# Designs tried in a protein design run: designed miniproteins, single chains, continued (4). Part 15

Each design is a single chain, and the fold is of that chain. pLDDT is the mean over its residues in the fold that is shown.

## One batch from the design tools (miniprotein)

Design m12490
Fold by ESMFold2-Fast:
Order: sequence, then structure tokens, then C-alpha cells
Structure m12490 (fold): chain A 98 residues (1-98)
Amino acid sequence: SDAEKKKALLELEMQLGAWLLGLSTLALMTGDPKYKRALEVVSRYDLEIQDRIKAEDLKGVVQTVEDLIEELGKIDPELAEKLRKELSPLLEELKKLA
């Protein structure tokens, strides 16, 4: 149970890190300001998610990820849907462990 929580949270942090790198790369390569705005949003939420993980607030982690996806959707609905699809298995696992 605790090992499963740690594994799921590590996988979440790895996925968010990949998204930060990907959005940074797209912002630099395309010059499209939507990727810079998306990067700023994901970065702010990543810091909040890390704080929730340190606080062992698993329900707060899930809610913060859902809030991230919603806010990202205001910038680009397709990016938000891609993030939702990629994180859904982890969110369902984290909900079961909460």
C-alpha cells in the first residue's frame, strides 16, 4: 500500500517532468505563445502537487491534477485532453489508494 502510493506518486512526478520538458521544447521550437502559457500553468501546478505529496495529502494531489487539466483546457483543449488521457490511469490508481 505505502510502496504502491510511492510508486504512483513517482510515476506522476516523472510524467509531469516529461510534460514540462516537452512544453519547454515546443515553446522554444515553434514560438507559439500558447506553449509558454501552458508551461507556466503546468510549472505552477507541479510545485503545488510536490507540496501535496510532501504533506502526504493524496486527495489534494488528485484534486490539484484535475485543477491543472481544467486550467490547461482554458489555454488549449487538445493539450488538456492529451494530459487527461495520459494521467487518467495514475489518477484512478491514486483515488483507489486515497
Scores: mean pLDDT 89

Design m12491
Fold by ESMFold2-Fast:
Structure m12491 (fold): chain A 57 residues (1-57)
Amino acid sequence: GPAEAGAAAGRAAAEAGASASTSGMQGHWYNLQAGGDLEEGQEGGRAGAAAGKEAGG
């Protein structure tokens, strides 16, 4: 039903968001070649966000 379709869509959106976060590494790699003046914590950015959420939540 429509409620189940909404729940599935919501889960897919959340998963896509998490996937995009994990993909931040690729953006850093591209920018390293273009400028090299970037945040070198992208690999740890997700870990930092997760730790921050636990500490702040």
Scores: mean pLDDT 49

Design m12492
Fold by ESMFold2-Fast:
Structure m12492 (fold): chain A 67 residues (1-67)
Amino acid sequence: SDGERAREAAERAAEEGDAGAAASATHQFMLLGDKENAEAGARYAEEAGRGRDPGAAKVAQLAAQKA
């Protein structure tokens, strides 16, 4: 499903430290109205952003709130 693929992408992005990719996946969940996966994506973006990009983590958090 789109949710499973986007969640896997967010997890991979966090593992690679790519907060921007995780934020993009979270935004896609927001557009789908998938609150649960948007919240998970925001957590992955936050984890990746701790090392690299806190701004992307913030964007993901806002997208999850809007979902």
Scores: mean pLDDT 70

Design m12493
Fold by ESMFold2-Fast:
Structure m12493 (fold): chain A 65 residues (1-65)
Amino acid sequence: MKTLTAYVLIRAETEEKGVEEIRKQAEAIATRLNASKVDIEVVEVRYDEETKLWLVIAKVTITLP
C-alpha cells in the first residue's frame, strides 16, 4: 500500500480546537483520496503571544488502498 505523510499547522483559540481542526482536514483529504487509514500525531503545541492563539503542528499519515 502507498502512504502519504504531511505536516500541518493550525492556529486555534485552544489546543483542543486546533487538534479537532487538523482531524477534520485530514478526514476531508482521506475522503478525496479514498484512503483506507488515517493516522494523526500531534508533534508540537505552542502558544503565540502576539496573536494570543495556539499553534498546533501535527503529522498526518494517510494510507491508500
Scores: mean pLDDT 81

Design m12494
Fold by ESMFold2-Fast:
Structure m12494 (fold): chain A 57 residues (1-57)
Amino acid sequence: SERRERMRLLVLAEASEGLALMAEAVAKLSDEESAKEMRKVAEEAREQSRRYRELAE
């Protein structure tokens, strides 16, 4: 159903946001090189969250 698909997309958006927050937390505990990679992961996860929310509209 359309409602189920919307809910699935919103859950995926929240999961992606959570991944971004975890990646930022790991970056704070990492060396400069690893921190840079983790910040890139966080950026990509936020972009994915935004796309899922747009699809859920």
Scores: mean pLDDT 87

Design m12495
Fold by ESMFold2-Fast:
Structure m12495 (fold): chain A 88 residues (1-88)
Amino acid sequence: MLEKGLKLMEDGFELIKKPYEILEKGSNDIPREELLKMIEEGRRIFDEGKALILSVKDVPEEVRKKIEEIEKEIRELEQRYEEALRLS
């Protein structure tokens, strides 16, 4: 269960990370609507993975730290996108 949850969180994070990087750079190769859908799907997968991990009674501290680290990276991606929108 923990391994599956971590895998889902990592897969979700990858689906969030790449579209945000593309949006920040202002690439026109992929429509913005499609990039936003990818982020939305990535968040869904991430949340499912997190819920799966937290459903267990005995979650290792290192796993909790990994969740916190990934959540921080997602927030940083969101912040950079917001800044890029304000400067454009």
Scores: mean pLDDT 80

Design m12496
Fold by ESMFold2-Fast:
Structure m12496 (fold): chain A 68 residues (1-68)
Amino acid sequence: SEMEEVKKLVEEAIKEFEEMKAKSKDPRVQAEITGYIDMLKKALEEGASLEQIKKLVETAKKEVEKLE
């Protein structure tokens, strides 16, 4: 089911970002990562498609990698 795939992808992305946040010593980086986690949660609540979630995760991951 697309809905199950979306939920799993969001949960896995949030877990990865929480781990990145925990490893960071920079409050600015922690705040930015928290922002992306919140965006993913909101997108899931608003019923975003699998393609929208994939794009959001890819964009967030690239932006977080630039901060480190």
Scores: mean pLDDT 81

Design m12497
Fold by ESMFold2-Fast:
Structure m12497 (fold): chain A 95 residues (1-95)
Amino acid sequence: MVDEELIKKVKEVYKPYAEKLGKILNKKPSLEVIKHALVLFKEFGNKLPEEVLKAIAEFLHDIGLTPEPDPSLVTDEDIDKAIAALDVLIEEEKK
């Protein structure tokens, strides 16, 4: 299961990234938009628009998964941990 500290960090910082990624991807700002962007990063990597890569790298750094906000340092493990934390928060919003 997911680290409670990671869930807490995601909850505290996600809103600016939901707004930014929602605007870039033409979707409503939400936890699901951040999750969608992370799935796209895992699938397409550096083929994504620079704005998406930068937003994802900054998000993963802000929640403590990467040492620097650098897209080239992002691992599949970091993405999977972030998605797991987002899934917990998304499920809480549905209740």
Scores: mean pLDDT 82

Design m12498
Fold by ESMFold2-Fast:
Structure m12498 (fold): chain A 57 residues (1-57)
Amino acid sequence: GTTRPAVVAGVISADPEKQAKIDKLRAEAERLQAEGVDPATRVERLTKIAKELGLKG
């Protein structure tokens, strides 16, 4: 077997508070995609929303 102790398992949160904020950010991302916003603008809007939620503060 192969064991690698110095790796990350992905983008999952064990903190329920953080998970709720991530879920909200994903809902906003889906809404922006549905509205057909430009990729660069979507990134900026999502980054601002993430900061407001405290995910990228």
Scores: mean pLDDT 70

Design m12499
Fold by ESMFold2-Fast:
Structure m12499 (fold): chain A 61 residues (1-61)
Amino acid sequence: PEVSDLSDEELAELRRWEAELRALGEQAHATTDPAEKQRLIDEMRRLVEEARAWIQERLAA
């Protein structure tokens, strides 16, 4: 694995993902439907993994 500086555009994308993840977390906390809550939590975990994969793919290119 290698580390490289991200571009301003890539940094903005990550910040957008962070905001989206926070919004999903808030929605999960407010939801009373257990199935919906579980789905939102799973989505959040997937987004974190996707963000990692996306960064690694950018770095590998």
Scores: mean pLDDT 75

Design m12500
Fold by ESMFold2-Fast:
Order: sequence, then C-alpha cells, then structure tokens
Structure m12500 (fold): chain A 84 residues (1-84)
Amino acid sequence: MYLEILEKVKKEAEKLVEEVKSQFDKDLPLEEKVEIVEKAIKEIEKLKKELIEKSVGTPELLEWLEEKKKEIEKIGKELVEKAK
C-alpha cells in the first residue's frame, strides 16, 4: 500500500540523516566519515529512483527527499570544517 511505502521511505531517510549526524560524536578518521556521508547521499538517490520506478513518488515526497539529501551534504561539509 502507498502509505506503507511512504512511512518506510521516511523512516529510512531520517535514519540516514541521524547516522550522518552521529559522526560528529565519533572518533573515526575523516575519510571514513566522508565515506559514510557519500553512502547516505547515494541511498537517498536510490530511494528517489525506486519511488519513481514504482510510480508512487509524489512531487512533495521527492522534494522532501531532496531536502534530506541537501541536509546530509551540509552535515558532511560541517564534518570537514570541524576536522580542521
């Protein structure tokens, strides 16, 4: 059902944002943190593609996922700046 797909996609996207935000508190090499950010961005793009292919991606949902992708990209930039 569409609502189940929407709920699952939102939970997955929010989890990716949370995982990337958690990197501020982890003692990992910057290179590994950047890899986690890049992987999260790719997962958001995959979610968008799957929604389009299944014809269940509304413009509003796709725009929301694009906003989450931009949030992840911003966090990645802040991680690099904090590591200076």
Scores: mean pLDDT 80

Design m12501
Fold by ESMFold2-Fast:
Structure m12501 (fold): chain A 96 residues (1-96)
Amino acid sequence: LSKEEQKEFIEKFDKILEELLATLKSETDKLNLKRVGGALLASLLAEGKATVGDIMTITGLSKSTVSKFLKKLEEAGVLERVKEGKRTVYRLNEKL
């Protein structure tokens, strides 16, 4: 993505994240989803993909918490889970 396209993409991603946040009842879950979402966006802009380990490093959240919210984003259609060799990575859903 160009720098301008990256900025537009960030704004679209944030809007979708806010829609997902509205589905959550727990304030703690909302805060954790915001943290995971921000770290995910940073990883996607840097590499076009993210791992659980990448998000853990950026957020300081546990593997279980990160995995829970990455799965929630995948279930919401935001992310696709793919295999790259022995590694599982997450990428954006093309429909975003």
Scores: mean pLDDT 76

Design m12502
Fold by ESMFold2-Fast:
Structure m12502 (fold): chain A 95 residues (1-95)
Amino acid sequence: MSQSALQLIGYLGKVYDGMVEEYNFSDEFKEALRELVRLGREIARTGTDDQIREAVRILEEGERRIFDYLEQGDLEGALEVVRETTRRLREILDS
């Protein structure tokens, strides 16, 4: 596993797994976050360095947008960003 992969795994654990622990989200939201983290970890394990860098970029953009929606109390908007981010991560694995 590359240094980039280790950094991605650490980022996922600190930020996205942290969201699941710190916020009392619905089961649907928690399942969506777990799927995002699962795909991110899969990219870290199986992806190229270019795929890992693109995944980090997508996840950082997703994190910023999720927190923007959460600060506004828009849980549905935040969930849609989680789903969009997850879809974009799947596209990396399919490329």
Scores: mean pLDDT 82

Design m12503
Fold by ESMFold2-Fast:
Structure m12503 (fold): chain A 68 residues (1-68)
Amino acid sequence: MKKEVEEAEKEINRISLEAVRAGRDEIDPKETVERLHKEKGLSYEAVLEAAERLGGEKLKKAAEEFKK
């Protein structure tokens, strides 16, 4: 779980940086949560914890909705 949360933080930071470099102000939070879960195998709980640590309110809310 701890390593999974750290991996989620790393991937979120990478995606955010890529979006900024591409001239986008923000990423789609629901699409990002789904991609992290389906493509990287990260649990919704790990993505939620990572988003909370990073202060990403929109991403945190999206992960909470998928966790249901």
Scores: mean pLDDT 75

Design m12504
Fold by ESMFold2-Fast:
Structure m12504 (fold): chain A 93 residues (1-93)
Amino acid sequence: MIGEVLRKAKEKGEVTEEEIEEFTKELMKEYKLPEEHARVIAEIALKEAAKGKFEQARRAAVAGIWAAKQGLPLEKVREIAEKAAKDEDIEYP
């Protein structure tokens, strides 16, 4: 699922607000994430995918979902997802 959404964003080279909303809803439903956390993850991942950075986008999505599922605050979820997008080492609490 995640890989397919990110692949489509990469192929288009652009991400719309509608696509961000749709991916946010999918993350909320599939992973039971709060809306704000899901939206932050969707925005970061889709933005990287649209730039052609598929692996970075996938890492951001996976790391962000993990952090949100651990109950980390929104600022930490954003930080972890952004670090994953930059291919930086992530220290999990």
Scores: mean pLDDT 80

Design m12505
Fold by ESMFold2-Fast:
Structure m12505 (fold): chain A 99 residues (1-99)
Amino acid sequence: MPPITITSPITGKTFVANSVEEAILLHLEETFKYADKNKDGKITYEEFKELILSVDPNASEEDIKAAFEMLDKDKDGVITYEEFLEYMEEVYGIELKPS
């Protein structure tokens, strides 16, 4: 297959991947690393809000909360990288593994 080019809506960085799975994984890893301000492997609601507002400064608090609740599958108030990947694996119907 031809290489897949994906641009992060969060950081604006462009990635080249040889598969849809690789493209998704690269995008998710970049997004999580960008949001994880204190590098603790978790994203709080506040860090997530800053992430969204950095890309879309007109995003409403309602939209941000809806997105956070969608990613916070276990409703623990934080998004771990594992929860983030698990949710995205379910959404895309594929297995995503960090290399």
Scores: mean pLDDT 68

Design m12506
Fold by ESMFold2-Fast:
Structure m12506 (fold): chain A 65 residues (1-65)
Amino acid sequence: SLADVSRMLQAMALAVEAGLPLRVRERDGRLIFEIDARDDAEEEAARRMGRRLRERGLGDLEIHR
């Protein structure tokens, strides 16, 4: 949907701003945003990014270490 495309583009912009490699997956028609954090600094940046995503109503961020 256009709403999903808009949400994805906004999430990608936040990831670029944070300097993190964002992965986007689809499961059962839902977009899932993921970050693989390589160290503590990237994990902290990912947590801040996830908070901004929730604040903007763009969904949740799944963080893997």
Scores: mean pLDDT 84

Design m12507
Fold by ESMFold2-Fast:
Structure m12507 (fold): chain A 68 residues (1-68)
Amino acid sequence: MERIIEELKRIATKSKDPEEQKRIQAAIDVLEKHGLTREQAVQIIQDLADSSKNPEIQKELQRIIDEA
């Protein structure tokens, strides 16, 4: 979990879209507050990837899913 959160933080700083940054931060907050299972964490990240309009960010999010 710590690794996933750190990666999401990095992606958020890479994103230039404030809306995307907010979405990623919301996911981080959920992941940190709720002791979610790996399955739920993957679903949240997948939702972020699907919502992203940036192909670079989409690729990075997919990498996290693959590692989870």
Scores: mean pLDDT 77

Design m12508
Fold by ESMFold2-Fast:
Structure m12508 (fold): chain A 104 residues (1-104)
Amino acid sequence: SERIKKLEELREEIEEQLRRILESDDPLAAVREAIAWLRERLAESTDPVVKALLSLAIDRYEEILAGLEAGASDEAVRQAVEGFGESFSYLIDRELERLKAEEA
C-alpha cells in the first residue's frame, strides 16, 4: 500500500527530526527545517489521511517553534518534543495496524 509506505516513512522522519531537535546546538533552526520538510510533503500529498497527519505534525512543530522563540526552558522544550513524539508515534502505529489488518 502506498499509504502504508508513506506513513512508515513519515513516522521514521518525525523520529529523526525530534532526535535532531533535542540533540541540536540550534533547535530553532532544526524545528524550522522540520516544518519546511513537512510543508513540502503536504504540498505533494493527495492522500487525505497522510495530509491530516502532516498538518497535525506541522501544527505541533509550530507550537514548539513558538515556545523556543518565546525563550522556553530546555526542560519545557524537551517535554514538548517528547510528548509530541510519543503521541504521534502512537497515532501513526495505530493507523498502520488498522491499514495492515485491512490488507491482510
Scores: mean pLDDT 85

Design m12509
Fold by ESMFold2-Fast:
Parts: sequence; C-alpha cells; structure tokens
Structure m12509 (fold): chain A 79 residues (1-79)
Amino acid sequence: MVEQIKEEISEFKAEVDALLAAPVVDPAELAALLARAQEIVDKLYEAYKAGEISRDEFNEWVREIQEALGRAVEKAKAS
C-alpha cells in the first residue's frame, strides 16, 4: 500500500512537471491534477490512520503534494 502511494505521488509530480512545461494550462488537466491530489491525500490519511506511515511521513508527503499542486495553480493564474 505505502509503496503504491509513493508511486502515485511520483506520477503526480511528473504530471505537474508536464503541465508546467506546456505553454498554456489546459483547464481539464488542472482539474484532473486537483482531483488526483485529493485522492492521494485521502489515501495517505487512511495509511496514517492504519499505522502504515508515521505522522512525520504523512506531513512530509502531503507537503510535497501541496507544493507541486501550488506550482500548477500558479502557472494557471499566469496563463
């Protein structure tokens, strides 16, 4: 489970990088990234509640997701 979530975080970051490389932000792509970020955070919270990850790991991975998402949102505002 935890390894699967880490893979999803890596895929999410790659999708953010792809969006940031585009000259114009596709609203559908941004909406998909927002939905995916929420899905991953929900999975991390369930893993934390189950004792599969520590509080520090949960906080760090959520921070990574939020930082990546923030960059995508800033790009959209600049477009």
Scores: mean pLDDT 82

Design m12510
Fold by ESMFold2-Fast:
Structure m12510 (fold): chain A 133 residues (1-133)
Amino acid sequence: SLYSEILRDIFAVEQALREGNLDEAKAYLDRAIDKLIEAIKDFVKKYNLTPEEVKLADEFIKELKAARDALNAGDVETAMAEIDKAYETFVKLKKRLDEIKDKLTPEQKADYERLLTAASYVLNALRRLALAM
């Protein structure tokens, strides 16, 4: 699954950071971000989300891309600012989905939990990489 692949790429980021290989860490994190964006888009297409929820998902994707681009450019200050914005959007998405969780099917709830877990790992890896630069 995309979620298992994201977790594998994040584990590879952690190993690369431990070895001091920032270029390898960036490469694995870039792959994890692309897979997370795919997973978010698949979730939006599969489930009938409100326009507000779709807008928050689009904003989160935009912030992930901006953080990645800033890290790849070596702009740690911009990367940290975009990571902080992505965390704020993530908290809003989590709160919104928690408000509707009792109306979700078991499959949708499981997909939601996997998506939030993957997003959390990617955000933590982004912040950790920025702090290592």
Scores: mean pLDDT 88

Design m12511
Fold by ESMFold2-Fast:
Formats: C-alpha cells, sequence, structure tokens
Structure m12511 (fold): chain A 75 residues (1-75)
C-alpha cells in the first residue's frame, strides 16, 4: 500500500478518536508524500485535512502552515 495513503488513513483514524493533533501530523505527512509523488490534488486535500485538524487542536500556527502548503500544491 502507498505510504501516503497509509498516513492519510491514520489521520482519519486519529481524527475519529478526537486526537486532532495526531490527525494533523499524519495528514500533513500524507500531503508531503503525495506532493513528492507529483499528486498535487491529493497533496492539497491532505494538507487541507491537516489544517482543519490542527485548527480543531488549537494549533493555529500549524494550521496556517498546512493551509499554505495546500495552496502551493495546486499551483
Amino acid sequence: MDLAQRFRDLGRQYRSQGDYRSAGDYYSRSGDLYRQAGDNVLASQSYLESAGAYARAGDLDSASRSGGKAQESIE
């Protein structure tokens, strides 16, 4: 299985458990891997999920960084 997809699945799992910090971390890592693979659409989606999770965790700095990466990924 693709490592990017595995990290995205872990992000979903942690989010469902209310661990928004870990969800944000795994979604961000998934985005980085999709970006490296040239899948800019999945990278952007994963970074947006990361930004949402970090915002729910109260980490606005990490949310802002992930949101910025999502915008960069669709350029």
Scores: mean pLDDT 85

Design m12512
Fold by ESMFold2-Fast:
Structure m12512 (fold): chain A 62 residues (1-62)
Amino acid sequence: MLLELSEKARKIRDLIAQLDAATAREMREKLFEAISLGAQGKLEEAQKLLDEVEADAKAALA
């Protein structure tokens, strides 16, 4: 649903904020790319990148 993507992006942003500066920078670049793809109507690619960033951020925190 529409709100699901927005909430996911917000949670990813919160996870990134907990990472070290170098890792946070890499994750933010990917998050920005996902947002850009979404703005271009490439929702499938945007969702894939959001999933990857979330997984990477969680792995970095573990």
Scores: mean pLDDT 76

Design m12513
Fold by ESMFold2-Fast:
Structure m12513 (fold): chain A 94 residues (1-94)
Amino acid sequence: MDAERAAELIKKLGEEGPQALRLLAIAFESGKESAIQTVLDAFDALAKEKGEEAEELRELVRKTLEAAKADPEFAAEAARLFREAAKELEEELK
């Protein structure tokens, strides 16, 4: 799934990964366009700095958000996946 691939790419961000995953979870849970846009703007900036892998991540996040707008069950599952990935990455970084 695109959400799983996005989580794997975010894990490669190291110390910033857990915060990025938590922000994604909040955006998907809230359904608020302002929260979603803030996350997209952050990933656009990251893609500009970090090259191809960050560009792939930006596109995956965008596609996942478009899917979530059409399917609230998918939005809830994506939020759960990102929250679990954040917790797992925090444990790995200890």
Scores: mean pLDDT 70

Design m12514
Fold by ESMFold2-Fast:
Structure m12514 (fold): chain A 88 residues (1-88)
Amino acid sequence: MDESNRKSAQALLEKARELVRQAEDLTQQAINSTPEEARQLLGLARGYAEGARGLAQAAADLDPSLRPEAEELRRRADEVLAQAERVV
């Protein structure tokens, strides 16, 4: 049972890391886009960042030993969200 929670938490962190990278990439694309394109790209980036933040929190809740890693991913997601509000 403990192993199951650890495996689930690790899978959630891996997915969160993937979503953060995608959100960061979309935000960078938005900076070089038209205002209309930037709005669509930032909308997707916000969705991915919010998803990553939620998954990272869930992982930390399942396995508190992963909290430092989850906190870093949440910080990166929060940075994407802040930048998405400021790019346009």
Scores: mean pLDDT 82

Design m12515
Fold by ESMFold2-Fast:
Structure m12515 (fold): chain A 79 residues (1-79)
Amino acid sequence: SDPDALARAMVLRAEELLRRGEEALRAGDYQTAIELAESAKRGAELAASYATDPAIRERALEVARRAEELLEKAREALE
């Protein structure tokens, strides 16, 4: 369905933002990692809300969880 196609595209974008955030964290760019993690989390949560397919919803929630973990690590690194 159209909502699932949109949700899948949003999950793919959130996964890309998450990868870039993890790269920023490894490079010591903690502020960029925080911004990318926040964007990935919001995008993934929105994708989960649009998804009618349980598999897409589960994938979106997993991306949101990983983005939250990245956000916590980046914030801890700033201390």
Scores: mean pLDDT 90

Design m12516
Fold by ESMFold2-Fast:
Structure m12516 (fold): chain A 87 residues (1-87)
Amino acid sequence: SDPELAAALAEALRLAKELGLPELERAVELLAVAAELANAPEVALAALRKVIELLREGRHEEALRLAEETLELLAAGKFEEARELVA
C-alpha cells in the first residue's frame, strides 16, 4: 500500500486506456504485481513514472518497451538489472 505507487499505476493505466494501448495496460498491471512479488516497489514506481513521461511525449513504443523490459527483468529475479534500466 504505497500511495505514490498506486497513484502512478492509476495514471499510467488511465493514459494507456485513453491512447488505446491495451498491451501497455497489461504490461503496467503485471509490472506492479511483479514488483510486489520481488519486494521491489521502488523499481515499479520509477518505471511507471518514466512510462507516464514517455506517453506524455508521444513516445508510445518506448513506453511499452520500458514497461515490458522492466517486467521481464523483475519476473526473472534480475532486480539489479531492472533497477539500472529505470535509473
Scores: mean pLDDT 85

Design m12517
Fold by ESMFold2-Fast:
Structure m12517 (fold): chain A 72 residues (1-72)
Amino acid sequence: SSMKKRKEELKQAEIEELRDLLGTSLDLAEAVLNRWEEKGLLDSPLMQEIRKKAEEKVKKKEEEERKKRLEE
């Protein structure tokens, strides 16, 4: 159906934005993940797995930044 195709296009755009933000801004990446939950985009196992991996990357980068601050 046309509605299903529209939702897949939205999901793809959201994934691309998340990928870009994971390399540039952790705060914005977290905001995108929260938006996914609010918009109900976590309705498939694939989207849930992408979120889980993104959350792991955000957490790891936050931990690395925290360690770097402690070395100052």
Scores: mean pLDDT 75

Design m12518
Fold by ESMFold2-Fast:
Order: C-alpha cells, then sequence, then structure tokens
Structure m12518 (fold): chain A 88 residues (1-88)
C-alpha cells in the first residue's frame, strides 16, 4: 500500500541519517578535532536530527520524504565543511 511504502521510506531515511551521523563523528576524530570541537559537532548533529525526525514524522508523501533527505544532506555537507575548517 501507499502507507506501507511511505513508512518504509521514512524508516530508510532514519537509517541513512544515523549512518551519516556516525560518518561525520568518525571524520571529526580522523581530522584530529579536540574533544570540545567534537562536542560542538555532536550538538549540531543532535539539533539537525531532532528537526529531521519531526519533519519525517509529519511527512505525508514519498516526495516530502525525499525533500527532507535532500535538506538533511545539505546540512551534513555544511558540517563537513566546518570539520575541514577546524581540522586545518
Amino acid sequence: SAAEQLAAAKAAAVEEMEKKENDILALAEEKGLSHEQQLEILQKLSQIRGETLARLAAARSLAEVEEIRREFEKEIEKIKEEIEKLGA
């Protein structure tokens, strides 16, 4: 059903979000960020996670889930740029 497809897409989006969060934290450690800098990254990820989960819960179509995933990717790219700047 359409409802089952939507639920599956939301679940997949959550799994992708968790994987990307773990990848970002690993990148921060690899780039030699301090404990304080890593905590700042974790705080930003937690904020983005909360907002993304709320939007996914409210999403009513596959198109909305895809838009939320793209916006999450953009936020992750910004965090990667910040990590590169801090690690320089």
Scores: mean pLDDT 88

Design m12519
Fold by ESMFold2-Fast:
Structure m12519 (fold): chain A 88 residues (1-88)
Amino acid sequence: PLPLPSREEIEAVKEEAVAAIEAMELAPEEKAFLLRAVDLMAQAALLKVEKREELVERLTELFRELQENSDDRERSERLLDEIEELIA
């Protein structure tokens, strides 16, 4: 599996993309379109990173509870259901 990029990596890629687009000999309308596309992609990626950090923390808590209660099948099944809901 590919690792999820960090906020810093997303910002760096955005800056590189913006610089590359600005250096291109394109019509102003085409540059504006590409710059908007890059901005939207960066915003979407940042939202996924933020949600991922919250999910990782919550999942870590749930997996710890699962380990501590491995002998309680009913509790383990409920914890797995909660994990599935968080991933969806």
Scores: mean pLDDT 71

Design m12520
Fold by ESMFold2-Fast:
Structure m12520 (fold): chain A 80 residues (1-80)
Amino acid sequence: SEKRRRELEIRVKAIRRVADELGLSDEVKERLVRELTEEGASVFRIAERMARELGRDDASTVTALALIIIGEELDLEFEE
């Protein structure tokens, strides 16, 4: 549906922004977007992958990254 497509586009944009802020490579960003769009990965799965790229696997880091992504999605959704 149009709503689901819009929600996915916002999540892709949020993930790209967070990855850029973390200094992740374009190759890593493309992999994360592929996992989201082609493999149906959850925001927590993407956060786990981001944490691993930063050398972290603890629940606190994964949760913090997931919340950062969700926060970016909300900012993007409510931008005019």
Scores: mean pLDDT 84

Design m12521
Fold by ESMFold2-Fast:
Structure m12521 (fold): chain A 71 residues (1-71)
Amino acid sequence: MEAPDEGSLSREEEVELAYEVAYAETLKLLKEGVAEEEIKKKVDEIAAAEPDERIRKALREATKKAIEEYK
């Protein structure tokens, strides 16, 4: 059946994937000792390049959640 992940990603799935990736990456950076402010700035720069508001919000929320969960 035709269901390749890259071709089947809906906007909702793209938002979910962006959230998961940002969450995992933020946790990795926190474990490496990167400052919370620096991580947030990186995510803001990435989000500024994203045309989709839901993806931008997911990136920022995932980063915030990862910081909360790490502490």
Scores: mean pLDDT 76

Design m12522
Fold by ESMFold2-Fast:
Structure m12522 (fold): chain A 85 residues (1-85)
Amino acid sequence: MEALKEAFQTALDMALKQDDTNPEAAMAYLEGAGDLLRHALARGDREVAQFIIEGLREYAKQSTNPELKSRAEKLIEEGEKALAA
């Protein structure tokens, strides 16, 4: 569990570094995070889902690209709504 969370955080940090210079790669990574979030929610894995939401929140906070920031915020909203249901 901890190894998965660490690997995910490392990948988000890499996406943030590419945010300004390679937004297509950053967007592809956010879509992958969205798929992982939906998979965790479908399995009832609230811990992994919450970790992903927290990582996306940090990404949105630090991102300089408004389109990528908006996409991350929509994924956070989707995940929070699913966890509330």
Scores: mean pLDDT 76

Design m12523
Fold by ESMFold2-Fast:
Structure m12523 (fold): chain A 87 residues (1-87)
Amino acid sequence: DEKKALEIAARIASRGIAEAAPEVVSEEEVLAGWRGEITFSEEVGEKLEEAVRKALPEILEEAVKAVKENVSKEVAEKVEEGARYML
């Protein structure tokens, strides 16, 4: 359940981040980064942080809603907390 919630949130967030900064990253690159498959340079990381901050309210709303519907409210709260620690 927790793993499934993180996967759902990661896909929604990766899409939103890529839409906010398509010149910096693709959706596939953000997903790979979250899975630990690639590492970003400091410069790319800083631009990603800006993109996340801009898109965060919409991403959180969509991710929390999807997790609530497919997993549970308690897990959705943990996903929201996890997103706050990544900022």
Scores: mean pLDDT 70

Design m12524
Fold by ESMFold2-Fast:
Structure m12524 (fold): chain A 81 residues (1-81)
Amino acid sequence: GKILEEARRLLEKARNAKTGEEAARYALRLAKLYLSVAPPEQIPRAIGMVLRAIGLILHGGSKEEAIKLAEEILREIEKVL
């Protein structure tokens, strides 16, 4: 599926990011993608992941934290696709 291919591409971009902020912005894009495909019971979790990504952007989270979040989000997308 096209969505899973895009999700994997976003994780790869997060891993190759130069800064924690850049990686967190890819994690945010991945979280928004998850929110768009999440079944109703997972919407609170998807919103939580969006908020975590925004927090990393605003409060200066590490590249490692952003990549771990992106990996968590990809795992959830893979479960629903």
Scores: mean pLDDT 89

